# Designed miniproteins, single chains, part 58

Each design is a single chain, and the fold is of that chain. pLDDT is the mean over its residues in the fold that is shown.

## One batch from the design tools (miniprotein)

Design m1993
Fold by ESMFold2-Fast:
Structure m1993 (fold): chain A 87 residues (1-87)
Amino acid sequence: AREAAEYLVRAGMLVMKKAVEQGRPETGAGAALLGIGGAFSLEVLGDAEAAVNDAQSLLDIAEELGSEEGIEYARKGLELAKRELEA
């Protein structure tokens, strides 16, 4: 859970940075909230389904922006969140 949460927070920050660099601060804010929200769902609420949904949305944004690092961290966060859901 904690490892998945760390990847989601990092992914949110990396995607936010890429969005801001591209002049898209609203997209950046959304990405940061998805990363934090997914991490909160896992670590505080124990809601792996919500975390998977947030991680998938974050990955979609990362792919749209071409954030290679954001894609990598979001994919790892999604993989780990899915394992929590299947457990």
Scores: mean pLDDT 84

Design m1994
Fold by ESMFold2-Fast:
Structure m1994 (fold): chain A 84 residues (1-84)
Amino acid sequence: KREKFLEKAREAAEEGKSIEELLEALKKDPELKELAEIVELALEMARAVAAGEISEEEALEKVLEKAEELDPELAEEMKKELAE
């Protein structure tokens, strides 16, 4: 699932597709639908950080909480990457 997401993200970047177009592609894939919801929240949090409404730390915490609800295995991978 993670590898499939990375392939779609790479294809979108190579084709110059927007984040919104990538998100639509993820939502159409049943295996990636939960990941799409986490990515959508991450994008909303990134915009809030850019606007000065929330800290990067708080944004990251909210995204991890959502990941734990929808895909606990992905949440553990994210925590491992952040600890490195």
Scores: mean pLDDT 72

Design m1995
Fold by ESMFold2-Fast:
Structure m1995 (fold): chain A 75 residues (1-75)
Amino acid sequence: TEELFKKAREALERARKALEAGDIDAAVQALSEAKATLDELKSIEDKMTEEQKAEYERLKAELQALLQQLADQLN
C-alpha cells in the first residue's frame, strides 16, 4: 500500500514538472502512470486506514487538476 502511494506521488510530481516544461508527451506518460496506480489503490480501498483514504482523495484531486491543465494546454 505505501509503495503504491509513493509511486502515485512520484508520477504526479513528474506530470507536474512535465506540464510546467511544456513537455506534453512526458506529461501524458506520467499522468497515465498516476491514473493506473490510483486505480490500483482504489481496488484495495476497503483495506485502507482513514488516513490512507484521505491521502488517496488528495492524490485523486491532484490527478484531476493536472488532467485539466493538460487539456487546457492542448487547446
Scores: mean pLDDT 84

Design m1996
Fold by ESMFold2-Fast:
Structure m1996 (fold): chain A 82 residues (1-82)
Amino acid sequence: MSDEDIQKLADRLGVSKKTAKAYLLHQQGYSLDEIAEILGVSKSTVSNYITTATDRASTWYSDLVSRHPISRLIDDLGNASA
């Protein structure tokens, strides 16, 4: 995933880039412990990021379910990642 895609997702969800990155990693099946290590934060911080991003994404995704950038980002990660 590119830095610009993470920033775009963060902007769409109204969260920080770290929060958006944690959410994307969680969508890829990473555990909270693994995400915490990748981001250099505590597991509780990651849990808070995931909860915040999921809450925001749930509301936002409900409005944009069809062409959601997260789904596009997940697809792009399968073919090409930054």
Scores: mean pLDDT 70

Design m1997
Fold by ESMFold2-Fast:
Structure m1997 (fold): chain A 94 residues (1-94)
Amino acid sequence: SREELIELLEEVAEILEEKAKESEGERKQAYEFTLQLVRHAIELLRRGEPIPAEEAALLVTALRNAASHLDEEERELVARTIELLRRLVEEEQA
């Protein structure tokens, strides 16, 4: 689960980095901000540390906002990432 989430987050990070390069203004800033949250989550997971609930909630919101400007395949990847992130956070807070 943790390793699978890291792999999904890394794929999402690549998409966000590419979209940020193709975007300008507030949209570019939104992708860059979401990318920072994704990379921070990856770092916590790699260190075996829990993702705080507030950070996970912020990341989910940022990912959903970013997904509204992605294609169908990219949105599906983001949706799977959000689902796995939520399940992992719920398991670690039990």
Scores: mean pLDDT 84

Design m1998
Fold by ESMFold2-Fast:
Structure m1998 (fold): chain A 110 residues (1-110)
Amino acid sequence: KPPKVLVASDDPEEAQRVAATLESMGAEVVGIARDGKEAIELAKKYKPDLVVLDPNLPGISGLEAAKELAKMGIPVLPFSREVPDELLELLEKTGALEKARAIIDSLPDP
């Protein structure tokens, strides 16, 4: 059963590239969120196995979105090279980052 992934990015071209990469790796992309609030709403609707998140989302910050997603038990993977320390600490302590990495590692190579 392919893992269900939600992509959250305010850049439509970046979101499409990330989604295409995940689909090429055997994931099912259930949606693309453009801000932190939409990411939370789509996660509640689709209950994805993983959220790939831009920490610099408008409105609700990536940190606040990741915090809410972690409370829902959903793994979160940030796709920025400059991830805030607070976000990394949150994802590490909740096990969300470890679970997200395990899902990515389970996908076939593109």
Scores: mean pLDDT 75

Design m1999
Fold by ESMFold2-Fast:
Structure m1999 (fold): chain A 80 residues (1-80)
Amino acid sequence: SLMERLEEIKRMAENTKNVSDAKQVIERLRELAKESKDPLVKRNLESMVETIEKMIQEGEIEQAMKTAIAGLDSLLDLLS
């Protein structure tokens, strides 16, 4: 389900230890955005990916993952 996938990606973000782990989180978010049929969910995931990619490019991995977790929590709340 969509909620199970969002929770899985959130757990990945929480367990991120390095740049390689962070890139895996981004790829999972991109994949979910591509598969999402709900325009609101799709736009939120795409916006999250853009923000997080920029933060990682700037070396702000911890801030990027905190942003991902917050965004995923907001989506989970909207879908509950």
Scores: mean pLDDT 86

Design m2000
Fold by ESMFold2-Fast:
Structure m2000 (fold): chain A 73 residues (1-73)
Amino acid sequence: MLELIEKLSNLQKRYDEAMKNPTDVKGIQSVIKDAKDLYKEIVDNNGPIWLELQATNIYRRAEKALEEAKKKE
């Protein structure tokens, strides 16, 4: 449990940093991958639904940011 919360906290910080530089496609892609990996880890370990929702929200928002970044390329 605590390890998953710490991973979510670190992922949130990386997401916030990526959003400060929305032209960094590689940074956004890294956040998406890590968010999906964390979501799978939470599900596989029967983590609470609120952790699943937080991880899901991060990767979905990052995916939208990636689509917007690609449109400007």
Scores: mean pLDDT 80

Design m2001
Fold by ESMFold2-Fast:
Structure m2001 (fold): chain A 65 residues (1-65)
Amino acid sequence: SDLTAAVAEVAGAVLKSVYGLKDIRIEGGTIVVEFDERSPENEEAARELERLAKRLGLRLEVRYV
């Protein structure tokens, strides 16, 4: 599948609102997101990313470092 547009769309959406984001990447149909801490704001961002991932047919993996 063509993931280039999906990657750009996800990156754009995340960059608008997430302050604790350390990394975001796509690995084998999974969006992997790393936050610097587990906070209510980062957990809400993770929920929004999960909804977006479902719409794009991708999985989401969230990590708190």
Scores: mean pLDDT 72

Design m2002
Fold by ESMFold2-Fast:
Structure m2002 (fold): chain A 116 residues (1-116)
Amino acid sequence: SPMVEEVRRLMEEIVKLLEEAGYDPRLIALVRQIGDLHVDLARLGDEAIQQRILDTARRALEALKKSTSKEVVIAVFRDVAETARAIAEEAKDPLVKETAGALYSLAEKAIRLLEE
């Protein structure tokens, strides 16, 4: 799917920006896992879920291109967590729910690591 490939490309660019900004390797590992779950949701989800994931990844990249400050990175992960929570609550497919729940948990873990 062109949307799946675009989500993968956006997540790879997000990882690169955070690595180049000098963020902790533990955070980078979490962001890579978050990227994998974004790609999984784009593959598993319907067109509405695919669009939500794509839009969230686009907002994240746009924000991070302007600033890689801790405050902006936390705001990005809060947006990811909110999108994941909404998908987990609204989706009927159990695998989509589980994948979105995992994304929510990893986004919250990234926020906690940044607030240390």
Scores: mean pLDDT 91

Design m2003
Fold by ESMFold2-Fast:
Order: C-alpha cells, then structure tokens, then sequence
Structure m2003 (fold): chain A 103 residues (1-103)
C-alpha cells in the first residue's frame, strides 16, 4: 500500500515535469530531449529505491545504488541506439567515471 502510493506519486511527478519541459518554449529540441532523459532516469532510480524499501534515493545502500547504476546504463544504451546524442554522451561519461573508480 505505502510502496504503491510512493510509486504512483513518483510517476505523477515525472509526468508533470515532462509536460512542463514540453511546454517550455525557451528550450531547444535537444535540451527538451536531454531533460526528458534525465526525468526518465530519475523516475527509474526512484522506483528502484522505493521497491527496495528505502525512504529516499539518498538513503540507498550500496547494492541498491549498483542496481540503479545498471538501470541507468540500460536506459542510456537503449536511447543511444535510438539515435539520441545526449544519451551517448551521458553513457560515455558514466563509463569513464566507473573505469576510474574500479581501477
């Protein structure tokens, strides 16, 4: 019940943010795509935290953080294959940071 409520609230918040960026005439199409990708990532990370029983993303344990990173990479790889240049850049940045940390 509590978990389902938190998941619904996270999905509704993500939808509101997506609609706000779509209506923002000051953003370029590229900037809108980047913001949509960021919101999709944030929503999936929030879902992972909620399903693992954590009260917030900031309180995720190491195992849940690793699951979240894996999901982020999967989303970015999918979007990069679909031709989104912002996703390709973000994937390269994450791979570079992970390589530095796991030397």
Amino acid sequence: AEMEKRLKEAEERAKELLEWFEKNEDLTEEEKEEKKLEIEILLEVAKIAIEAGHPSVSQMDKETQEEAIKKIKEILEKKAKEGFESAKKKLEEIEKELAKEKE
Scores: mean pLDDT 76

Design m2004
Fold by ESMFold2-Fast:
Structure m2004 (fold): chain A 70 residues (1-70)
Amino acid sequence: MQQLIDEFSERSAEAARRGDSEEVRRVSREATKLAGTEGGNASIRAAWQAGASEEVLKAGMQGMNEGFEE
């Protein structure tokens, strides 16, 4: 489980470096589905630490919310 969360965090950081808001949203959603709040927070934190723009971070938060709805 933790290894998968770490993998999602790495993917989120890489997507954030590219400015890929849709990928950050998707990764944050999947991480939240896997590990709830901890998964979503890890994905968003990784994007933030990678220098994500406000738009990319908002996409991550939207993805996390979508993960909780499912």
Scores: mean pLDDT 82

Design m2005
Fold by ESMFold2-Fast:
Structure m2005 (fold): chain A 78 residues (1-78)
Amino acid sequence: MERIEELLKEAERKVDEAKKALENGDYQTAIDKAQEAIELAERAGVLATLHGDQEALNRAKRIIEEAMKIRKEALEKM
């Protein structure tokens, strides 16, 4: 289960980086970091589904929703 937790932690870090970039007006970096977070969380979600880890799956879905919101906001401000 080390891989799922590491992917989720990395995805959450990328969300934080995307938020900071968005606040600084660096919309391209915000989009790039949000996309990285989505990809990491999607990978974690697939693994969580295969292992029946509902808590990890819910966490992955939350990360994806937040990252998608950041990406959309950055795209609208470009």
Scores: mean pLDDT 87

Design m2006
Fold by ESMFold2-Fast:
Structure m2006 (fold): chain A 103 residues (1-103)
Amino acid sequence: AAAAEEARARVDAALAAGVAPADLADRLAAEAEEAVARLLAGEDPEGAARELVTALAALVTVARRLPPAERAAVLGRVVALGGRVASDPAAQAAVERAAAELG
């Protein structure tokens, strides 16, 4: 999928530039949380949904490089987003898919 290819390219570029995997994961989780906030506020819902999917794909990619404890913390943040998007089936499905890949 295009989102998975973009996610891999973004993660690889950031790591090559010297960004620590844990710092990148925190940044991507914050981007997913911000996308959810904009989606719930009705602010550019299509753009917010695309940003959520892209951020979650990149987060799953970098989380595979994290120690188990840090990966579990990322999973906890993703699971928390699922509760926030329960009213949006497409966003909920994207969050549930990311949580399944992290667990």
Scores: mean pLDDT 84

Design m2007
Fold by ESMFold2-Fast:
Structure m2007 (fold): chain A 93 residues (1-93)
Amino acid sequence: GIEELDVSGTKDEDTIDLAIKAVETEKELKKLNLSNSSSLNDEKTAKLVEAAKKNPGLKELDVSGSSLGEKGLELLKELAKERPDLKVDASGN
């Protein structure tokens, strides 16, 4: 199975949707890098947070330097509080 997925710098919404699906379905996935992804907005972040809640094996989530607004940042802060084992990097948004 896939343990690490790096799709950083993507401008492709379909790539973000595939990464979110991978978080939900790939139970061996430990690390996801979506940093510097201009298509990762608050709506996609809400879907990503729900996918992460379904994957207790995920240990690192990097969404730094993306297009997150206040709502997306709040959802990630709540996720990090619920999952102290998950390293969330939302810097530069």
Scores: mean pLDDT 84

Design m2008
Fold by ESMFold2-Fast:
Structure m2008 (fold): chain A 85 residues (1-85)
Amino acid sequence: MVAQTVVTVRASPDLADAVAEAARKAGEEVKKRPGVLGVVVHQTGDTVSVGVTAESEEIARDAALAVAKAAEAAGGTVVDVRSVT
């Protein structure tokens, strides 16, 4: 069964583009992981949303958190992590 994890990251306006770029770059790396089916990064103002679709909830969550860690390193703050059924 496929699973999806969505992580929401918030950044200051000055850092939002850098945070989104870090998330996109990390998303390209996690797409190479076995069982990851897709990664989508959306930026809306100072909010960056990362969606990971994978073959299991564990794979989706671990991949999404890896992208979130890269976003935090760029100055973002993770404000929400949730599994989508």
Scores: mean pLDDT 84

Design m2009
Fold by ESMFold2-Fast:
Structure m2009 (fold): chain A 72 residues (1-72)
Amino acid sequence: SSSKTQYLKDQATKVYDNIDSIIDAPQSVIDSIKKKLQDAINSGDPDKIFKAMIDISVHIMDQSIQKVISRR
């Protein structure tokens, strides 16, 4: 919520700094995700920051699930 904005900014910044290591995608896709996350952080809107972080977490989870499925 509103009192958690600084916490969300700090966590989002850590994700931003590590995104090239945690998402396996073409550079254009990584750049797009980075821009969205940066725009959300710069907006200072906790709802936008939270949504951007959820989108990234979905990408990470999908990547993990695909690895499990491909190996059975």
Scores: mean pLDDT 78

Design m2010
Fold by ESMFold2-Fast:
Structure m2010 (fold): chain A 83 residues (1-83)
Amino acid sequence: VEERVLELIEEAVRQGKKTPGEILVFAIRKAEEEGDEEVLKLLRDYLTKNKQKAFDLVYEAAKRVGDEEALKEIEKLRNAPKL
């Protein structure tokens, strides 16, 4: 299930989505189209309950895609001071 989430996030990054929020929304829409309720639940939980896990997945996906600009932006957001 987590690997499937990562694949959807990688697709979002390849499509030029710029923020973790936009990337996760793209992945949610794809999971809705597929009818994958388990993936949908995980993606929604990442947006609402576990933002650190969401950042980690987006970072890993951007790293796998080789998008240095996305990696740089994600690192800036992770180091930004606010809970």
Scores: mean pLDDT 69

Design m2011
Fold by ESMFold2-Fast:
Structure m2011 (fold): chain A 95 residues (1-95)
Amino acid sequence: MDEEERERIKRLLEEVINKYLEKIKEAIKNRDLDESQEILKEALRTLLREILKLSDEEFEYIVENPDDPESVEKIQKLLELLKPVMEELRKEREK
């Protein structure tokens, strides 16, 4: 993977974490599972759109057909792309 693409994914992940982390913490504290699911769905939508360049229609297909092999493959690809970036962010947060 290109260093430039890795840096782009890293910035997007940091933005998503910062935007949704506070909201998800509050939803968990309130034990609001429906709100927690909607926050996670919006975060996932943002990552799939920006990293995999999926359209809103493609995202809705994944939500409606989560067990479809195509949907599973796209989610797995996102997780594989995020794994090295998450490890890098973890090391940077340790100062």
Scores: mean pLDDT 74

Design m2012
Fold by ESMFold2-Fast:
Structure m2012 (fold): chain A 100 residues (1-100)
Amino acid sequence: TTEETIEKIKKVFEETIKKLKELGYEDIAKKLEEAEKKIIEVLNDESLSPSEKMEKIAEILLEFKFEVYPELSEEAKKILDEAFQEIQDILEEYKKKVEE
């Protein structure tokens, strides 16, 4: 179900990018697009276990958060926090389906 996981993650990113652009954060939206590409590359890396993929994705999201959060409004932070939680939930489901 790697393809299903990628599709779910892409939908979360698409909606989040749209919301950030509506708030005027076009530069942050572009950085989020770059983070999405890195996450998809990790998910497609068959040399990594599901746990290793989750760890690398968590690192990508954490680096993004440290880079952008100081410049964000409370509304934009909430949008990103909700998106990151959805991504985490998708990855936990992915891990269970692949390892269990």
Scores: mean pLDDT 84

Design m2013
Fold by ESMFold2-Fast:
Structure m2013 (fold): chain A 66 residues (1-66)
Amino acid sequence: GMSVGEMLEFGARLGAAGADPERVTDSVVQNLELGGIDVSPYREAILEAIRAGDTERARRLGEELE
C-alpha cells in the first residue's frame, strides 16, 4: 500500500491537475481515518496543500502523520 506521505503527495498532484480539492481531501481523510489516524486537526492543512498543488508540503505533512 501507499505510505501516508505518498498518498498526500498523490492528492496534491491531483489538485495541481485540476481535480476538486475538497473531494480529494475527503477521500484522503477517509483513508487516514480507516488507518486509525485522527485527522481533525490536520484536515485544513491537507486541504490547503491539495488546493495549492504543493506536493512537497503534502509529503512532509504525511511524514508528520506517520
Scores: mean pLDDT 82

Design m2014
Fold by ESMFold2-Fast:
Structure m2014 (fold): chain A 83 residues (1-83)
Amino acid sequence: MFEITEEILKAAEEAYKKAKKIIEENEAKLGREALERAKELMVEELVKAGVPEELARLAATLALTMGASPENALKFAVDALET
């Protein structure tokens, strides 16, 4: 089972804040492209923290598209991929 460590949770929270800034700063000019860039940034940061790419992509989508907290997004992604 993939373990959500304190280090991974911190990385997810920091990545989420960076991703939200990309959306907020670029939404007016780039629209959906801003969301796509934000997702890729969050995936990259999570993978650097040791999160598998598939899990990172699902967590980023849940956090940025569905408004889940980074912690809840990671937990749901783990549950979805482990089931």
Scores: mean pLDDT 79

Design m2015
Fold by ESMFold2-Fast:
Structure m2015 (fold): chain A 108 residues (1-108)
Amino acid sequence: MAEERRRALVEGLRKAIEHLEQGNLDEASKAIREGLARAAGIPEDEIEVWLDPKEGAVVFRVRSGDLADPRTREILDRLGETFAAVAGDPEVQELMRRLAELLRKLAE
């Protein structure tokens, strides 16, 4: 992944953590959506992101939803490449861990 794209994801995750510490799930979801879209090189309006405090999970959906659509497949491929690229990134993994812990705490 290009460093600029990686930085966008890191900035998005840090902003999401800041918003979650204030209990603001909507702003945290927006921050993750913006960071993920920039990291994957896709428009923000092509994906939806929401947080599930009960599961401690970040959930995302591709808006088109039609797997026969080349655009949907392109978006899924770019998201998959982004997740694969960050799987071994200690900074991203630590931020994801902190985010999951904050989500679980909000479910209490």
Scores: mean pLDDT 80

Design m2016
Fold by ESMFold2-Fast:
Structure m2016 (fold): chain A 71 residues (1-71)
Amino acid sequence: MKVVSPVSGAVLSWEEFAKGRGGKEAQAAGVKTQEELLELYRERLIAIGLSEEEAQKVVDGGMAEIEELQK
């Protein structure tokens, strides 16, 4: 799944977002926890035109996918 970075607006996969580029961007923005990262990401999705419910579903789905890949 492709996602938009909450910091740069770049299109990333969930795996790249969580493990690499998204992590570096979140660190630059001062985000220190996974919960803060997910909130920032959700807000950014809403800002680009997704509803609050749609943004939450994308976040939830992406986290489930990352958990499966990390097992």
Scores: mean pLDDT 59

Design m2017
Fold by ESMFold2-Fast:
Parts: sequence; C-alpha cells; structure tokens
Structure m2017 (fold): chain A 80 residues (1-80)
Amino acid sequence: LPGVQVSSQIVKVGDGYKGVIIAVNPNSFTQTASVPVDPNAKDVKLTDLNGKPVPFKLENGVLSFEVPANSADVYFLTYK
C-alpha cells in the first residue's frame, strides 16, 4: 500500500522557524506523516489550512502527526 506523500519546507525567520507541510494520504485509512525538525525546537505549533491546531508528537527531531484517510492538505508549522 502507498504511504503518505509528504513535502515540507522549513525556513528560519527572525528568532524562530516557519514551515509549510503538504501531506497526501491516498489510502482509505489514517496514516502518520513524519517531518524532520530541529531537535531543540521549542513552542512548536502545527495548524491546518484554517488555522486549527493539529495534534502532533515531537521525538528525537521528528515531528509526527496523523493524516486523515483520502486527504490532501496543507499544514503550517512554527517553532523557536
């Protein structure tokens, strides 16, 4: 079965970082997307296209979150 297709662009802006994540899950079940981030990241926020908070986990420099079945969405990431 195909995995989640993830594209991410994270740039340093001022004293922190901003990123855009595009995640596509063509499968009929929820899957996890994983994005490398600074392992020292603080004040991490992940939102969907409408600015709603998205639950995530951060472990060993990897940000992981659940991508809904049959979805193609843009997420916004910020951290310090």
Scores: mean pLDDT 83

Design m2018
Fold by ESMFold2-Fast:
Structure m2018 (fold): chain A 90 residues (1-90)
Amino acid sequence: MSAKEEFLGLVKWLKSLDEAEKEALKSTITPDNTITLSKEELKEFLKNQGVELTDEEVQAIFDVLDKDGDGKVSISELEAAYNKYLEENG
């Protein structure tokens, strides 16, 4: 799969989670405080990686991964969520 197809798969999986599953995922992800991105910065970062997401798809990522509600997600949180997606679907 291309990076775009894998990210679309991740977004679809995140949107399929119920509230209990989202809370479980949030509890397993520990941010490393390295690089944090706003919704706009994440959208631009992914576009530079060849992945163009809609505002709704970016919002789905933040609804799960923005544990602190500060409007930011770290690159390590994205990587951890992707690894969990592969464990559940690979």
Scores: mean pLDDT 71

Design m2019
Fold by ESMFold2-Fast:
Structure m2019 (fold): chain A 66 residues (1-66)
Amino acid sequence: MTIEDLARRVADMIEAGEGPGRVADFLYRNAGLSRDEATELMNRASAAPSREEMVDIIREGLLEKL
């Protein structure tokens, strides 16, 4: 899965109302982020005013860790 695919998948999960723990677990398993790192990224993304900004926030966070 590419970084772009991961960012879009996480945005889809957040928009679908998936629980924070489920999104964090997905990031831990698929991107190797710690639970704390995944939770911080998810909280930042969830605060985004648009889907485009949400995807950008997730992509940037993943690039800093991968």
Scores: mean pLDDT 79

Design m2020
Fold by ESMFold2-Fast:
Structure m2020 (fold): chain A 68 residues (1-68)
Amino acid sequence: SEEQLARVREALEGFAAWARETVKTPEELDAHIAAFRALVDEALKGLTPEQAAEVRAHADRLIAELRA
């Protein structure tokens, strides 16, 4: 659904913004990324394969930026 896709995108950006401001150590970042990936995986179950691929790519880009 478009609403679900929009909510997932909003959650991805919100997590990234929160993590940039709040997370201070690599260990804390890894723990939060693991929890976030679990939530993303659950959300993907309600999306089309094309939408799921887009969400995974977006999440991977944000996580790479947070680790840089």
Scores: mean pLDDT 79

Design m2021
Fold by ESMFold2-Fast:
Structure m2021 (fold): chain A 57 residues (1-57)
Amino acid sequence: SYEELLAIARTLPRPALEALIARERALLKQHPDAPEERRQMAEEGIRALEEALRELE
């Protein structure tokens, strides 16, 4: 769930959060034909990472 992803993201330091966000965004850009389910999962993960990063800023 989003809540579980967010809880995990909150355990990570800023550099790890930034690196994971960049990696996931790059993968989405490299695979524009990825299935909708895969895209939604990646976007949900990015949102959790960005939420955790905002809490540190």
Scores: mean pLDDT 82

Design m2022
Fold by ESMFold2-Fast:
Structure m2022 (fold): chain A 103 residues (1-103)
Amino acid sequence: MIDDVDRAEELARAADLLAQGKKYEEQGDTSMAASLYAAAGILAALADPRSATYAEFLVESAEDYLKQGDYEKAKELATRALELDPSNERAKKVLKEAEEKLK
C-alpha cells in the first residue's frame, strides 16, 4: 500500500519528522523526540530501506542516543547504518564511542 506513495514525498516527510524530533530533543522532551524518530525511521524504511535518507536517519538517531547516554541503542543504530553504508565515518565514530562507554 505505501509503495503507491511517491518515494520522494515519503522521504521528505521522514526528514521533516527527524527535524521535529531534534527540536523536541533540544527542549528536553526525549519521549516526543523518540516517537518522532521512530515515525521518521518507519516512513524512510517503507519508502526505501536502502536509501541514503534511511542511512542518514540511522546515523542521526545513533548520534542522538549517544548524547542521551543510551550506548546500547547508539551501538545498534550505528551498526545498522554501517550495514547500509560501510564508509559512513559518522556511524563509525558513534559505534566506537558507544563501545568504549559499554566497557
Scores: mean pLDDT 72

Design m2023
Fold by ESMFold2-Fast:
Structure m2023 (fold): chain A 94 residues (1-94)
Amino acid sequence: MVEEALERVREAAARLGSPDPAERARAVEALAEALRRIAREGSPEDLAEALRLAGEAMARADAETRERVKLAVTRAASLAPEEKIEAAAAILEA
């Protein structure tokens, strides 16, 4: 379910700042999976919320983890129709 995927994004985002590199790696994988589900099945509002949570978490993460999250976001975005991406971007700017 999309609500479950959004909850998974929130949980993974909290772990991105972990001092344990193995926990950070697992968090990136969980975030990537949840983002792909939201990109395919979620509304623009769901995608905007997921991207906001990922962005806030990246601000607290190390450089390597930030690059991995950016790659996960880019890959997930490629699975969404352009209209959904544009709408999500507009919500994030509002």
Scores: mean pLDDT 82

Design m2024
Fold by ESMFold2-Fast:
Structure m2024 (fold): chain A 70 residues (1-70)
Amino acid sequence: GAMAEAVRALGRELAQSGDKEKAEEVGPTLVRLTHDPDPAVREAARQAIAELTKAFGPLFVVKMAKKALE
């Protein structure tokens, strides 16, 4: 679906751009999307988070996950 493709593309673009500020804004939304009712969207969000973890480090992603759950 278009949403799953958009989520993967967004994660890849953020990781490649090195735009940490934009990644910090989008990160919480990606974490929430791991709970989406569409399994394709959940998988795309997990892939996007994995790419952000590789680009910015695991502590960055944990911080965003905490913020998403508040």
Scores: mean pLDDT 79

Design m2025
Fold by ESMFold2-Fast:
Structure m2025 (fold): chain A 74 residues (1-74)
Amino acid sequence: VTDEQIEAFREVARELGLSDEEVDMLEGLIRGTAPEDALDVAKRFVDYLYKEKGLITEEQKEEFLRRAEEIFAA
């Protein structure tokens, strides 16, 4: 995972209304994960935000997943 991919992903997370603390935790998770698993970690985190915390809408979840796939698909 590149720094450019991480920065793009942080921007998407902020656009969804995540706090700086949540964005930093997400970055740490992605950086601590094998590159091939980064997209799966991102998908699980977004699903957690939607189902467990109720912080985002289904539309925001779908948008985030599309953008995450674009960022991590190389």
Scores: mean pLDDT 74

Design m2026
Fold by ESMFold2-Fast:
Structure m2026 (fold): chain A 90 residues (1-90)
Amino acid sequence: APTAREVAEAIKELARIKLEGTDEETEKKLEEILSKIPDDEIGKAAKEVLKKATDIILKSKEHAKLVENAPLELLEEAVKEAIEDVLEEM
């Protein structure tokens, strides 16, 4: 399963792709990332967090810029909390 750090780094890469490219390129990268994550309990939670983060990124370039400019450590902590929240709902 991916670590919260790896998920946070993936979210930042998705935000960068949205800023430098297209929504289609961002969605394609999300699918590539999701395909590499196993369907275990933690992997399913990580996929849900990645999908929700991508929805925020795709809202506007301003949202993507806020995500890309966030400190990695802050985003990692937010990802940890989001994974725990998803696991509680499962």
Scores: mean pLDDT 84

